# Designed miniproteins, single chains, continued (5): the designs that were tried, part 10

Each design is a single chain, and the fold is of that chain. pLDDT is the mean over its residues in the fold that is shown.

## One batch from the design tools (miniprotein)

Design m16315
Fold by ESMFold2-Fast:
Structure m16315 (fold): chain A 119 residues (1-119)
Amino acid sequence: SKLEEGLKLIAEGLINKDPKLIKEGLELIESVWDSLNLSDKTRELFEEVKKLAPKVDDPRYFEQLRGLLAEFLEEFVKDQPELSDETKAAIYRALSVIYREAGDDEKAAEYLAKAESLT
């Protein structure tokens, strides 16, 4: 689906710090956004992501966007239990990388274990 492809592109872009993959993934998610049953918190996070998305190529905004995308993906996975195991695993691997780089080794290990349980 466009949704799952978009989520996987964002996850890959977060791991590889690739602005192009993040932009392509966001465009796919936005194209199906109105059809999704999401919490108000997840919708508000996506609006904040959309405000920064035009600046994804600017290093001064990339880290802020990366943090918002991590928070968005954490809430999105909670709202969408029907996502494929492959897509959930991709998201959990991205979250593991982000938390490890932030120095939260316990959360990084937890998300890595969740990803491995699905693959």
Scores: mean pLDDT 85

Design m16316
Fold by ESMFold2-Fast:
Structure m16316 (fold): chain A 59 residues (1-59)
Amino acid sequence: MKEQIEESRKALELYKKAKEKLAQGVPKSDVIADAEREARKLGLSEETIQLLVKGIERM
């Protein structure tokens, strides 16, 4: 569906922001919590949120 493309784009932007925060020395746990909260505010699916969290954990 058309919403899936937009959802993927938003998830990638959150992933990019998480990489920038980690580079600035923000604790990984805080980065994950912030990304999860923002993803929920954007209405991303639980599956997408879990993929985002796992991606950040692997950074």
Scores: mean pLDDT 79

Design m16317
Fold by ESMFold2-Fast:
Structure m16317 (fold): chain A 115 residues (1-115)
Amino acid sequence: APPRPVRGTLEVAFAEQRIRLHGEERTVVTVLDLRVEADTPEARRALEEAAAVGFAAMRAASDAGADVATVAQAFRDAVVEALRAAGWRVEATVTQETVDGRPVARVRVRAERLE
């Protein structure tokens, strides 16, 4: 029988927020939600490790003053590269919406590996 693929999904939502730092108003990007689903503990660990790389890229983009779309793309690209380097087949999407007048971007990553 052909080997069944091991699958996992990572979904993250980011939102723009205005904050006050040192008496100055700044726009920052924050994480609204993080969801990880995987067929195996090993797949879950791979997605969580890739998400950590993605959050490092997200933080760097947000610290550089990037908008939510750019931050979400940086997260997506870092996660996709990390998973592909680990031998995963990856599909990823970024969707944008407005929630309560705030720009929101949702990243969905689907990964599979053939053993």
Scores: mean pLDDT 85

Design m16318
Fold by ESMFold2-Fast:
Structure m16318 (fold): chain A 84 residues (1-84)
Amino acid sequence: MSAEEAAREALATTPGAVEVTVLQGRDGRIEAILIFYEEGGAELWEPATGRVTEVSVAQAAGLVIRFIGLELSGEATVVTVRRE
């Protein structure tokens, strides 16, 4: 599954989700799915472990910055999809 496919699926199947950011490693594995909710708040999903962690908006923003850093260094691909 591509990062874009994973992001679109998460956005479509998660009630109240407005934005999803996916981190995909260069090996093609989905490392993280970060979901932002309409009511506020975010969740970090880690597919390899099945862990879901509720994070603050500030923590989620910090995670996105780290993900972009990994993409800029050539270590990962980052995809963000938004509703509407």
Scores: mean pLDDT 83

Design m16319
Fold by ESMFold2-Fast:
Structure m16319 (fold): chain A 70 residues (1-70)
Amino acid sequence: MELREKLVKLFLENPEKAKEAYEYLKKNKEKIEEELEKAIAETPDPEEAERIRERYEAIVKGIEEAYKLL
């Protein structure tokens, strides 16, 4: 199961946590994106940098999808 699908399932089982995660993401979006860009810039391996980006995108989409299904 992809990380995104696993996160959606976990958050649907815990709807209050899904709401908290969504609100945290929305409130801290700029800070989270800044830390993400810093982590990518500090990663000399392009494959690892891509994995960091993909993981972040999966987490964001998982939270957003779970929230929409509530």
Scores: mean pLDDT 78

Design m16320
Fold by ESMFold2-Fast:
Structure m16320 (fold): chain A 80 residues (1-80)
Amino acid sequence: SFWERLVEDSEPNREELERLREEARKILEENGDEKLREELRRAEEEGTPEGRFALDTISLLVVATERALRRQEERRKERE
């Protein structure tokens, strides 16, 4: 519940979400782990607690990282 609320509070705007998806796609392509991608897909379809926890954790990390990066960039532009 706490982590779910943290993700909701950290939701970026539409534009940031689109960039997040694009960056996540590029990261996955660069690492090229097809088996991991399939394993995560199956875990999500089956809805296992372990798989869901991993997916949520990765999603939170990606979202938090992108949001922090955006905030830092905006602050830099405003300051300079």
Scores: mean pLDDT 58

Design m16321
Fold by ESMFold2-Fast:
Structure m16321 (fold): chain A 69 residues (1-69)
Amino acid sequence: MARVDEIYREALEKVEELAEKYDIPELEVDFFKALLAMAREINKDDPEALEEMVEKILESVEEYAKELK
């Protein structure tokens, strides 16, 4: 499996875990999954850049979850 595909798969798993833990609405989950898909397409030949973008997207998911109060 390409390293890019592995990074993407792990990121999807983390988004799904956060969605279940914080009851994030499906529309918002789909939005974050779309951002991950876009990051993967932009960085298909650069796994390090993808990993950095994925970390920023996951941080955004966590910030969104914290605002659901």
Scores: mean pLDDT 80

Design m16322
Fold by ESMFold2-Fast:
Structure m16322 (fold): chain A 67 residues (1-67)
Amino acid sequence: QATGEELKIALLTGALNIKGVGPALSQKLVAAFTSEQLETIDAEKLQTVQGVKPALAQKIVEAMQAY
């Protein structure tokens, strides 16, 4: 299981390879959540970030859990 710090790096470098998540959205995600919050993140919390719709939130959660 990836740490929250590893997930932040993966978001910023595009290592999660999530379609629809670019550099600007990645920066918003790492600014909106702590490392600890990213380790337990759910689709509902991701949707509080501007630009994250339900379908994209599910893809982000799945990619983070698989990483």
Scores: mean pLDDT 81

Design m16323
Fold by ESMFold2-Fast:
Structure m16323 (fold): chain A 96 residues (1-96)
Amino acid sequence: MVDQGRQAYNQGNYSQAVQYYTQASQSPDPQVQMDAVDGLGDILRDNPSNTQAQQALVQIAQNSPFPDTRRRAVQVLAQNSSNPDFVRQAIQSGIS
């Protein structure tokens, strides 16, 4: 899934890349989830208004069982997102 996400990203197929990275973010492997977060960050760096990538990162920040993955999702979203509402949602999920 991560490799397929990277291939889709390299081809400019951002919607397909988001789908693969979103599937990878549901992996029980923390490294696979981290790779998915970084892939979504690459999409946002190139297209800061990509709503699907922003929503996927918010979902990861709120629901990942791994604290490092949640923190990385917040960081990536804050650095690359054009929409403060998504960043705010992700940040608030880190306060518990």
Scores: mean pLDDT 80

Design m16324
Fold by ESMFold2-Fast:
Order: structure tokens, then C-alpha cells, then sequence
Structure m16324 (fold): chain A 92 residues (1-92)
């Protein structure tokens, strides 16, 4: 269940010295990977990125009460990744 994933994510984030900075770096790297997948014509990788971004959005909602700053970074980053992957997939 997503509630179990949210609990594990919150626990993992709590062990990081700067979880917000780590999340921002992760989403930056995810956007670069999405761009490279599009350049390679990897439709399956783009579809996977959209699915993973949708799961991250659900996780962000569950984390909002436990880790509000981290939840907002996940929501913003996941929305950007999803939008980028959808736009790139539309051009393929």
C-alpha cells in the first residue's frame, strides 16, 4: 500500500543530512534522463517515467503531513518530470 511506501520514504528522508537538496538533485537528474530517453526514441522509458512521476505525486500527498517541505519538492519535481515526458512522448 502507498501508506507503507510513504512511511518508508519518510524514514529514509529523515536519515539524510539535507533531504530537500537530495530530492532536488534527484529530480534534476530524472529530467536529464527523460531528455536522453527522448533523444534515443525510447518510448517505453518515457511511459515508465510518466508512471513513476504519477506514483511520486501520490506519495507526495501521503507525505504532506509528515514531511511538508519534502512533499512539496516531490510534488513539484514529479509534475515537471511528468509534463516533460508527456511533451516529449507527444513529439515521437
Amino acid sequence: MLEEEAEEAARSLATLPDPVAALRRGFRDAKEMVKKAAEAGDVEALKKAIEEAERALELAELLRERAPEEAEVIREGAEEVKKLAEELLKKL
Scores: mean pLDDT 80

Design m16325
Fold by ESMFold2-Fast:
Structure m16325 (fold): chain A 50 residues (1-50)
Amino acid sequence: SDIDDYLSTLSDEELEQLRTKGYLTENNELRYPLDLVLTVNDIKRVVDSL
């Protein structure tokens, strides 16, 4: 998916911060229910705020 492709471009630090904030699981997948509502652009805005 576009989201999975984008997440694969992120640094380990960015992925860890997203996990700590509750956006990602330990496997770097979007947590329910965020996987149903967030777009890749929403995730990019979150990363820009890290």
Scores: mean pLDDT 82

Design m16326
Fold by ESMFold2-Fast:
Structure m16326 (fold): chain A 79 residues (1-79)
Amino acid sequence: MEEAREKIEELLEEIRENQDDFAKVMEAGGEIAKIVREHPELAEYAIEGLEEVAKESSPVGRAVLLYIIREIEEMKREL
């Protein structure tokens, strides 16, 4: 659990540093979604972190992050 949270934080930082790089944001977001699929209890934590990064992101990065947030919310409904 703690290791998974730490990985999410690292991926959020990767997104923050590369917010204008669509491919990197999608890759990092996909890894966060994968972690949430394996650790459903972290869904809210991941969504909250993604929303915080989205507030500071470019329009492109924000759009991708909102898409990822929606995917995680849909996964949460299936669990």
Scores: mean pLDDT 78

Design m16327
Fold by ESMFold2-Fast:
Structure m16327 (fold): chain A 96 residues (1-96)
Amino acid sequence: SLSPEVEARVALHLIRALVLENPEKYEDKLIFLPKEEREWLLSGTPEEHYARARAILEAEGKADLLPEYRRTVEVTLRSAHPLLIAYAVREARKAE
């Protein structure tokens, strides 16, 4: 199985890709995110973030799980409280 750290990196890139594809769909999830963190989250393209998620999973021999991770992240993002999204994004940015 993937380590929690590796899963978090995959999830981050998938969150970024999904938000960039449909910003209006997820605007209510970003309401507690400060401008600097929001600009960081929205940097790059959906294609770049999907490629990064795929590369991480491929390095672990689990590229075939990308569609399942994408579905799980999409459901989680739609269901998560905006405060949890803000917390997760800020922690991920600090880790870079």
Scores: mean pLDDT 85

Design m16328
Fold by ESMFold2-Fast:
Structure m16328 (fold): chain A 80 residues (1-80)
Amino acid sequence: PLPPRLVVKEFDISKLPGYVIQFIALADAVAVWVDYELGVISREEAIALLEKMIELFKKNGAPESVIKALERFREELRAA
């Protein structure tokens, strides 16, 4: 299966309003979660993707609430 295509990896989102960045982060997080639940990616691959997403969203000026939500999702996957 192809790895999930994430908006934050494909496009420069740094000039978008914070609320739009929030919706992009939600969409990308759902894509990672769905591919993990369907067995398309391993837990280790899902965690690695979330770590890259957190770095990219931080570099693109995402709101702190978005970063905290992605970090929480990563920790929940690590605990599972």
Scores: mean pLDDT 81

Design m16329
Fold by ESMFold2-Fast:
Structure m16329 (fold): chain A 99 residues (1-99)
Amino acid sequence: SPLAEELKKIRERAEAAKTDEEEMEVAIEFMELIIKIAEELNLPKEVIEKMRETLERMKKAKTVEEMQKIYEEFMEDMVKNYPEELKKIQAALKELVES
């Protein structure tokens, strides 16, 4: 699976990251992968648009702390408003790790 290969590379880069810049690049790539998974799962357009907006905010972040805050706000929103969609993404990620 192309997504499984992308996830493997992201995980390897995350383990190897030594600088804030490298950590931020990995976080952006992981968010891009989550969006691809959401699109493959045919999640509601509203959810995908929210993810894309979050990705654009992450790309504009100047520090790892700013990026982490953006991601935490996104996750809190997903847990509160889209718990079933979040479960589908988590299940898909688990399958990709085990493939």
Scores: mean pLDDT 87

Design m16330
Fold by ESMFold2-Fast:
Structure m16330 (fold): chain A 60 residues (1-60)
Amino acid sequence: NRLLLESTGSMTGLSVGAIRRLAREVGMSPNEAAVLLTKEALKRGRPLSRGEALAYLKGQ
């Protein structure tokens, strides 16, 4: 949902549109991508770059 995607944007530094595009590139739902990216950003203690986010999602 949009609220989840916007919250994830705040945590990861990625826009809602960027999260949706990344999810589509790797064949998962935007909500699934948002959860995975939020967990990884929290684990690293910093926002993810777009390249880091894409590489992480491809590994899932």
Scores: mean pLDDT 74

Design m16331
Fold by ESMFold2-Fast:
Structure m16331 (fold): chain A 70 residues (1-70)
Amino acid sequence: MEKVDQYLAENAEAYDKRVAELSERNDLEGLRALADEIADGIVEKMREELEEAGDEEALKRLDEAVAKSL
């Protein structure tokens, strides 16, 4: 998924720095929140790609998968 790969590449350095800072402080809640932020960003880029492709069934499946992930 090219849009997801680009998103991760553009944000990798900033995320690595934030992970390092939170890990050094042993901030488990902050690490959880950052992981959720990264996951949300990935899902958003996947959704954009599927919307551009016009794949309504894949969009519905993505929404179902996101809802199932607690």
Scores: mean pLDDT 76

Design m16332
Fold by ESMFold2-Fast:
Structure m16332 (fold): chain A 83 residues (1-83)
Amino acid sequence: MEELLKKIEELIEELKELARKHMPEEIYERLTERLDGLLEKIKKAKPSKEELERVIEILEEDLELLKKMAKEGTELPELGPEP
């Protein structure tokens, strides 16, 4: 169970790092708030192993989606002069 919680924490950190590098600050802040809220709920609820595995699956799907959005330049910020 603790090993699954550690994996969730690692996935959350990867999502935050990817969002920090590739997403606008507003999206990064919203994602961070959502992920921190999720982790707090998990720690309070002490869910079953099966529920933790489901959360990991969802976070892995979110990570893949965020990677695709970063690569495709979807909703790129309008701010930034070219050199």
Scores: mean pLDDT 72

Design m16333
Fold by ESMFold2-Fast:
Structure m16333 (fold): chain A 67 residues (1-67)
Amino acid sequence: STPGESAKAAADSLTGASREQRQKVAIATGNSVMNGDSQKEIEDNMQKAGATPEQARKGADAAVKTL
């Protein structure tokens, strides 16, 4: 899998989020994955990009499963 696939999986997990919100989270997730960040670090970066803690947990789990 690619960082782009991980980013998409994370963004797609954000139920009810706008396209713009998903794009910000996708970029943050992709960068985290490229840097070799842990699942917890991906969660933290998703929250910094505007995801809720629950969205970040689900999104980071989805992203890691693509690796």
Scores: mean pLDDT 81

Design m16334
Fold by ESMFold2-Fast:
Structure m16334 (fold): chain A 75 residues (1-75)
Amino acid sequence: SEEELELEIEIAMLRIQLAVIKLRIKTHGATEEDAKELERIYREAKELAERTGSEEAKELAKEAEEELERVKKEL
């Protein structure tokens, strides 16, 4: 369905965004901007998980949350 396709695209895009931020942090260190982007990804993934019950979205939200906690400790 169109709804399932939209969900798959949203999850894929958030996953790519998270991967890019994680790579950036490993390469250059954590910044306040990285923390803001991680918070956004966490919120979007969490909302998606709550709305759809998607296990992938739940896992993504958890990964973003853990990364955000690490970044906050470095700042």
Scores: mean pLDDT 87

Design m16335
Fold by ESMFold2-Fast:
Structure m16335 (fold): chain A 67 residues (1-67)
Amino acid sequence: SKEELREKALELLKKAGLSDEQAEALLDTVLSMIRDGHEALALGLLKEAGLSDEEAEEALRLVKQLV
């Protein structure tokens, strides 16, 4: 379900060191970027937030399933 995918994405962001509030805010921003076709910017934002290349790509893949 979309709820399970959202929870997986939030868990990944929190494992990277983000708080619950930071993870939710970042996820909503990334979702908006993906809807607007700005996938490269979304990936860059995930990496800027402290995710590794692998974690950022995995988060992006999960978020693309939520759009």
Scores: mean pLDDT 86

Design m16336
Fold by ESMFold2-Fast:
Structure m16336 (fold): chain A 87 residues (1-87)
Amino acid sequence: MPIDPDKVTDEQIEKFLDAISSTPTTYTDGEAISYAAKKLGISEVEAMMILTRLMDEATKEELLEAGKYMVYWRGLKMMATQLKKLR
């Protein structure tokens, strides 16, 4: 079933960013999502819904700043670390 967007809270977004930014540099983006989902006690689909909501609500300035890291390092860890600094 589709994830209910009303279940995604700002507290969950902050915990998600913390979990992703704390993953080892050896983790793939998929492994980082799995780690965050496990740490938060949610499914990987719900973790992806948290990421989707975060990106949908991000300002143009936040997206541009996060995008700078994506062109150089590519990866959720760098994006999450930068977005955490902007929130």
Scores: mean pLDDT 65

Design m16337
Fold by ESMFold2-Fast:
Structure m16337 (fold): chain A 68 residues (1-68)
Amino acid sequence: MTPAARALRTAAELVKQGKSVDEIVRAAEEAGASPALIATVRDLVENYSPEETAKILERIAEEAERAA
């Protein structure tokens, strides 16, 4: 699993658990997410529902794994 895919999957799981934006962002950063990926995670969490955010993050993680 790439660091990007790991960060995205971790963020998706925390979103499903109803964690705060700050907790989700921190966990993604700890998993090795780039600043650009952190910005994307924050934008999704703030502008979309938890269900939609989790689905989008999981889809991006799958694409990141295929690209590696």
Scores: mean pLDDT 80

Design m16338
Fold by ESMFold2-Fast:
Structure m16338 (fold): chain A 84 residues (1-84)
Amino acid sequence: SMKVAEVRKKLKELGKTDLPPFEKVKKAIEIVLEAEGIVLDDETLERITREIMIKFLESNKPFELIVKEVLAKYGVEVPVDYFS
């Protein structure tokens, strides 16, 4: 859909920034949540970001699967792959 293409473009543009890894991942998650119409407080976003980064370092899973698994723990279902 048009919305999915726009989100993927935002994520690609974010990937080109000089932001620190934590801030980059946090903004990526925020973009995905906004696309799904979900609002979380900043403390919850930081907790999710930290968990994603730790899990990514500990596993050989693709980033998008880790994002989906962590968000599911917080009651958030992401049916679309935004990171392809």
Scores: mean pLDDT 81

Design m16339
Fold by ESMFold2-Fast:
Structure m16339 (fold): chain A 100 residues (1-100)
Amino acid sequence: MHEEKFKEIKKQLEEAKEYLKKLKPEEAKKVLKEWLEMVNKNKHLLDENIEKAKAANNLPLLEFLEALRHVFLNEETQSEKAEELAKMLEELLKILEEIA
């Protein structure tokens, strides 16, 4: 796995976490669930949402979606680093559930 790429994705996920905290808990939880469902359901939906995020100049959302794309759709999910990133997303989801 690429060490530098892992650091970039981790930074993007941390920035996305701060973005989600700015939303109301119910809104943040819905947004995160929609992103996770989108990633698992269909790659072309992910690409469309990336373009929408670019058009809206929503940098935290764009970075989060691109991080999800690299971890779950374009890279090895069974690697130790990919598993760590998946756990970070799970922790983020649980934090949102706890504050909701």
Scores: mean pLDDT 57

Design m16340
Fold by ESMFold2-Fast:
Structure m16340 (fold): chain A 77 residues (1-77)
Amino acid sequence: GGAEAIEYLGLGAKAAREGNSEEAARYARLALQEGIRGGTVNEEGRRYLEEAIQAAREGNSEEAARYLEKAGEAMGG
């Protein structure tokens, strides 16, 4: 649900900052899944999560971290 989406978002951002792009991608996918299930992800948040997943898959942990931050702002603001 929403609480799980926010938890996974935070874990993904931490992994991305640590340079762990594989773990960042995993948590970003979990955040998207739980956000959809809980109805907490809006269109903007979903777009940023999808961009974070793509950046992480490409090994760009710095870009993934930026998109995860934007997703959190979109979902929490």
Scores: mean pLDDT 84

Design m16341
Fold by ESMFold2-Fast:
Structure m16341 (fold): chain A 87 residues (1-87)
Amino acid sequence: SLEQQFKALVSQLDDAMKAGDYEKAQALLDQAEAVVNQIKDPQKKRNFQIILDGMRAALPYVKAGDLSKAAATYTATALRLIGDELD
């Protein structure tokens, strides 16, 4: 499924970030965006887009080693996801 493809790309993104391969991480984020754009369920598409946006926003902080700002970005992503489901 598209959801399984997104999950696989997120796993590869985590591996690339752990390896310090930030160019590969950016390419994987672009691939994940293409998968999200194919999701037909509007609620799932919105939820996956929020996750993707959060990962993109966190990437410069992870690259800089600023784990506090990366964590704050993940928290903001979770709150956006919850808020969008309640609207």
Scores: mean pLDDT 78

Design m16342
Fold by ESMFold2-Fast:
Structure m16342 (fold): chain A 61 residues (1-61)
Amino acid sequence: MLSLAEVAALGAKLAAVHGGERVKELLESLGYEAEVTVEGDTVTVTVRRGDEEATASAKIP
């Protein structure tokens, strides 16, 4: 099973390439709470599960 930090990092990379809404839906379907924010050329994904939280960012190509 991936760590929460690995899930956030992969989510940010996927959101930068494929769009944040789709990645948010995927993460929520897997039982995570997910927030996706786009600021300029950067996508930030925050994932939560229970008391754990991880955030990662990726540049939009």
Scores: mean pLDDT 78

Design m16343
Fold by ESMFold2-Fast:
Structure m16343 (fold): chain A 73 residues (1-73)
Amino acid sequence: VTAEEVLKAGLEKAKELGAKTLEEANEAAGEVAEKLKPSDEAGDQAAAAIAQAIDNGAKTGIEALEAALKLLS
């Protein structure tokens, strides 16, 4: 499982749950990670992309996940 797949699944789950905050998006991403069991490398890359998206100004959980996915694409 790649970092892009983790972020895509996390974004889909966040949208499904109606996540509007970073905390809600993190919960959705955690559920996806438990199901997909990504490698440490893929998980680290996804986390780094999310952190970079937040640093770049993403304010909501869905925005952060979308921006992170764009950074890895």
Scores: mean pLDDT 71

Design m16344
Fold by ESMFold2-Fast:
Structure m16344 (fold): chain A 97 residues (1-97)
Amino acid sequence: MTAEEIEEELKKNEEAIEEALAESPDPETFRAQLEAVKKAIEKARKGTSKEEAVKKIEELLPYLPPEAQKIIKEKIESMSTIELLYLYEAIKILLER
C-alpha cells in the first residue's frame, strides 16, 4: 500500500470523525478513537502483515461477547490489513470501557 493511499484513508476517516465530533456529547472520547485509528494506519504503512494484524485481533477475541467474536471472525476473512488494524484499535477502545 502506498503512502498516498494511507493518507487518503486518514483524510476520509478524519472527515467522518469531525462530523461525528460536532454531533457528539463527548468530543474527547471521539478524539482518542481518531488517534487509535491513526496509529493503526501508521502500523500498516510500516509493513505490518495481514497475519500479524489477525493475530493481534485473535488475542483480544476471548474478552468480547460470543456474538461479537462470531461477527469479527466472519469479517476478518474479507478485510484488508489496514481495516484489520482499525478493528484491533476499536476493540481495544471498547475493552477499556
Scores: mean pLDDT 66

Design m16345
Fold by ESMFold2-Fast:
Structure m16345 (fold): chain A 109 residues (1-109)
Amino acid sequence: AALDALAEAVRYLGEAIETGDPEWFRKAAEYARKAADLATHPEAQSLFRKAAEYMRKAAETGDPEWVAKAARYLAEAFEVLSKHLDGPERDAAESIARVARELAEQAEK
């Protein structure tokens, strides 16, 4: 499901920020792209593709600017997706968006 792929993207982004290992940014980008392909809403798809692009850039350069941008676009994508979900799925998307925003703040430090 799109939410499962998104949760993995956030998890791998967290590992990348903690370790600095570019392989985790590549995995995060892969799962963000997978989430984009699974999402049904065009705005969410666009935001997930943008997040994946910046994660690849972070893997290439190691620059915290790309990490922060990737995390912000992930958070925005989850926020958009949550507006099109109900009940427990909406709660899950909102929770993941919060974690992605926390990762963006961590990357800016």
Scores: mean pLDDT 74

Design m16346
Fold by ESMFold2-Fast:
Structure m16346 (fold): chain A 78 residues (1-78)
Amino acid sequence: MEARRVIEETAEEIANSKDADGAKQAADRGLERLKPLVSEEEYRALRGIANQAVKAVEDGVDPKKAAEAFRQAAEYVL
């Protein structure tokens, strides 16, 4: 429950970011919140997924679409 809520909130913050720096800050905050709630293996996977979302925004993808991809992939990890 808690990890899923943090993922949803992190996705919303990424979706509302104005640029890649904002998306990275949102992802970093979400990962810090997730670290005590998930296993090391899950955390490693979530960090990779978060990095992919930030890179997508850097590459010009709509933050809302990057956030949705992050949310879907993160749900699969948990």
Scores: mean pLDDT 85

Design m16347
Fold by ESMFold2-Fast:
Structure m16347 (fold): chain A 89 residues (1-89)
Amino acid sequence: MDPETLQAEGDRALQRVIEHGEKERKELFDKARAAAQALTAADPSLGPVYEERLKKAEELWKQGKGYEAGTLLEDFIADAEARVAALAA
């Protein structure tokens, strides 16, 4: 196998990993934004706090700290959903 073929295979593997990560990231951020919107609709005073948490997660993703960003977003979603449920009860 020539070096050009080997490089192309490596580039395709890397591209697949990037595409998968981008889809997962988008889905998690979309879910977090939906949870934040529901919470803001129930209590507008909490909106700015949750927007800052989303910005922190975006900054972690930019720094390559995807695991930390994902954990922060999952905790964020759980907290927001629990708060909305408590306000609806």
Scores: mean pLDDT 74

Design m16348
Fold by ESMFold2-Fast:
Structure m16348 (fold): chain A 64 residues (1-64)
Amino acid sequence: MRDRLARSAAELQRFAEINQAQSAAYEARSEATGSQRDRDLAQRYAAAYQSSQTMADLLEQKLK
């Protein structure tokens, strides 16, 4: 079945996973270098992860 909501939820979850991985990578880099810029980027990716995850969860609830 071409379920557009299920597809959109899967794409948002994939995007959330990418943002989570980027947040972890920049956090590790900021710890190694002491870079405030990398720390700020880690926080921005963490926020994007949270937003994407929340939207994916809302779409998945509508599929029930």
Scores: mean pLDDT 79

Design m16349
Fold by ESMFold2-Fast:
Structure m16349 (fold): chain A 73 residues (1-73)
Amino acid sequence: SAAQERALRAVDEARAEIAALPLPEEVRAELLAELDALREWIERTELSEEEAELIVEGLRAAVEMARRLAAAL
């Protein structure tokens, strides 16, 4: 579905951004594992457009938090 494709794209973009951040290895590994788990859940779940939008917004917030954490280190 278009909703699923949008959500998967957002996870892939968030993963690439977090992987590039200068975070401690343990923190990066944990965040990437959570994104991989979310991706697997999305692949198995029927999503509405509204749910996909919430996932995209949540991932953008999570990436921004990760960027702030990296900047504080």
Scores: mean pLDDT 88

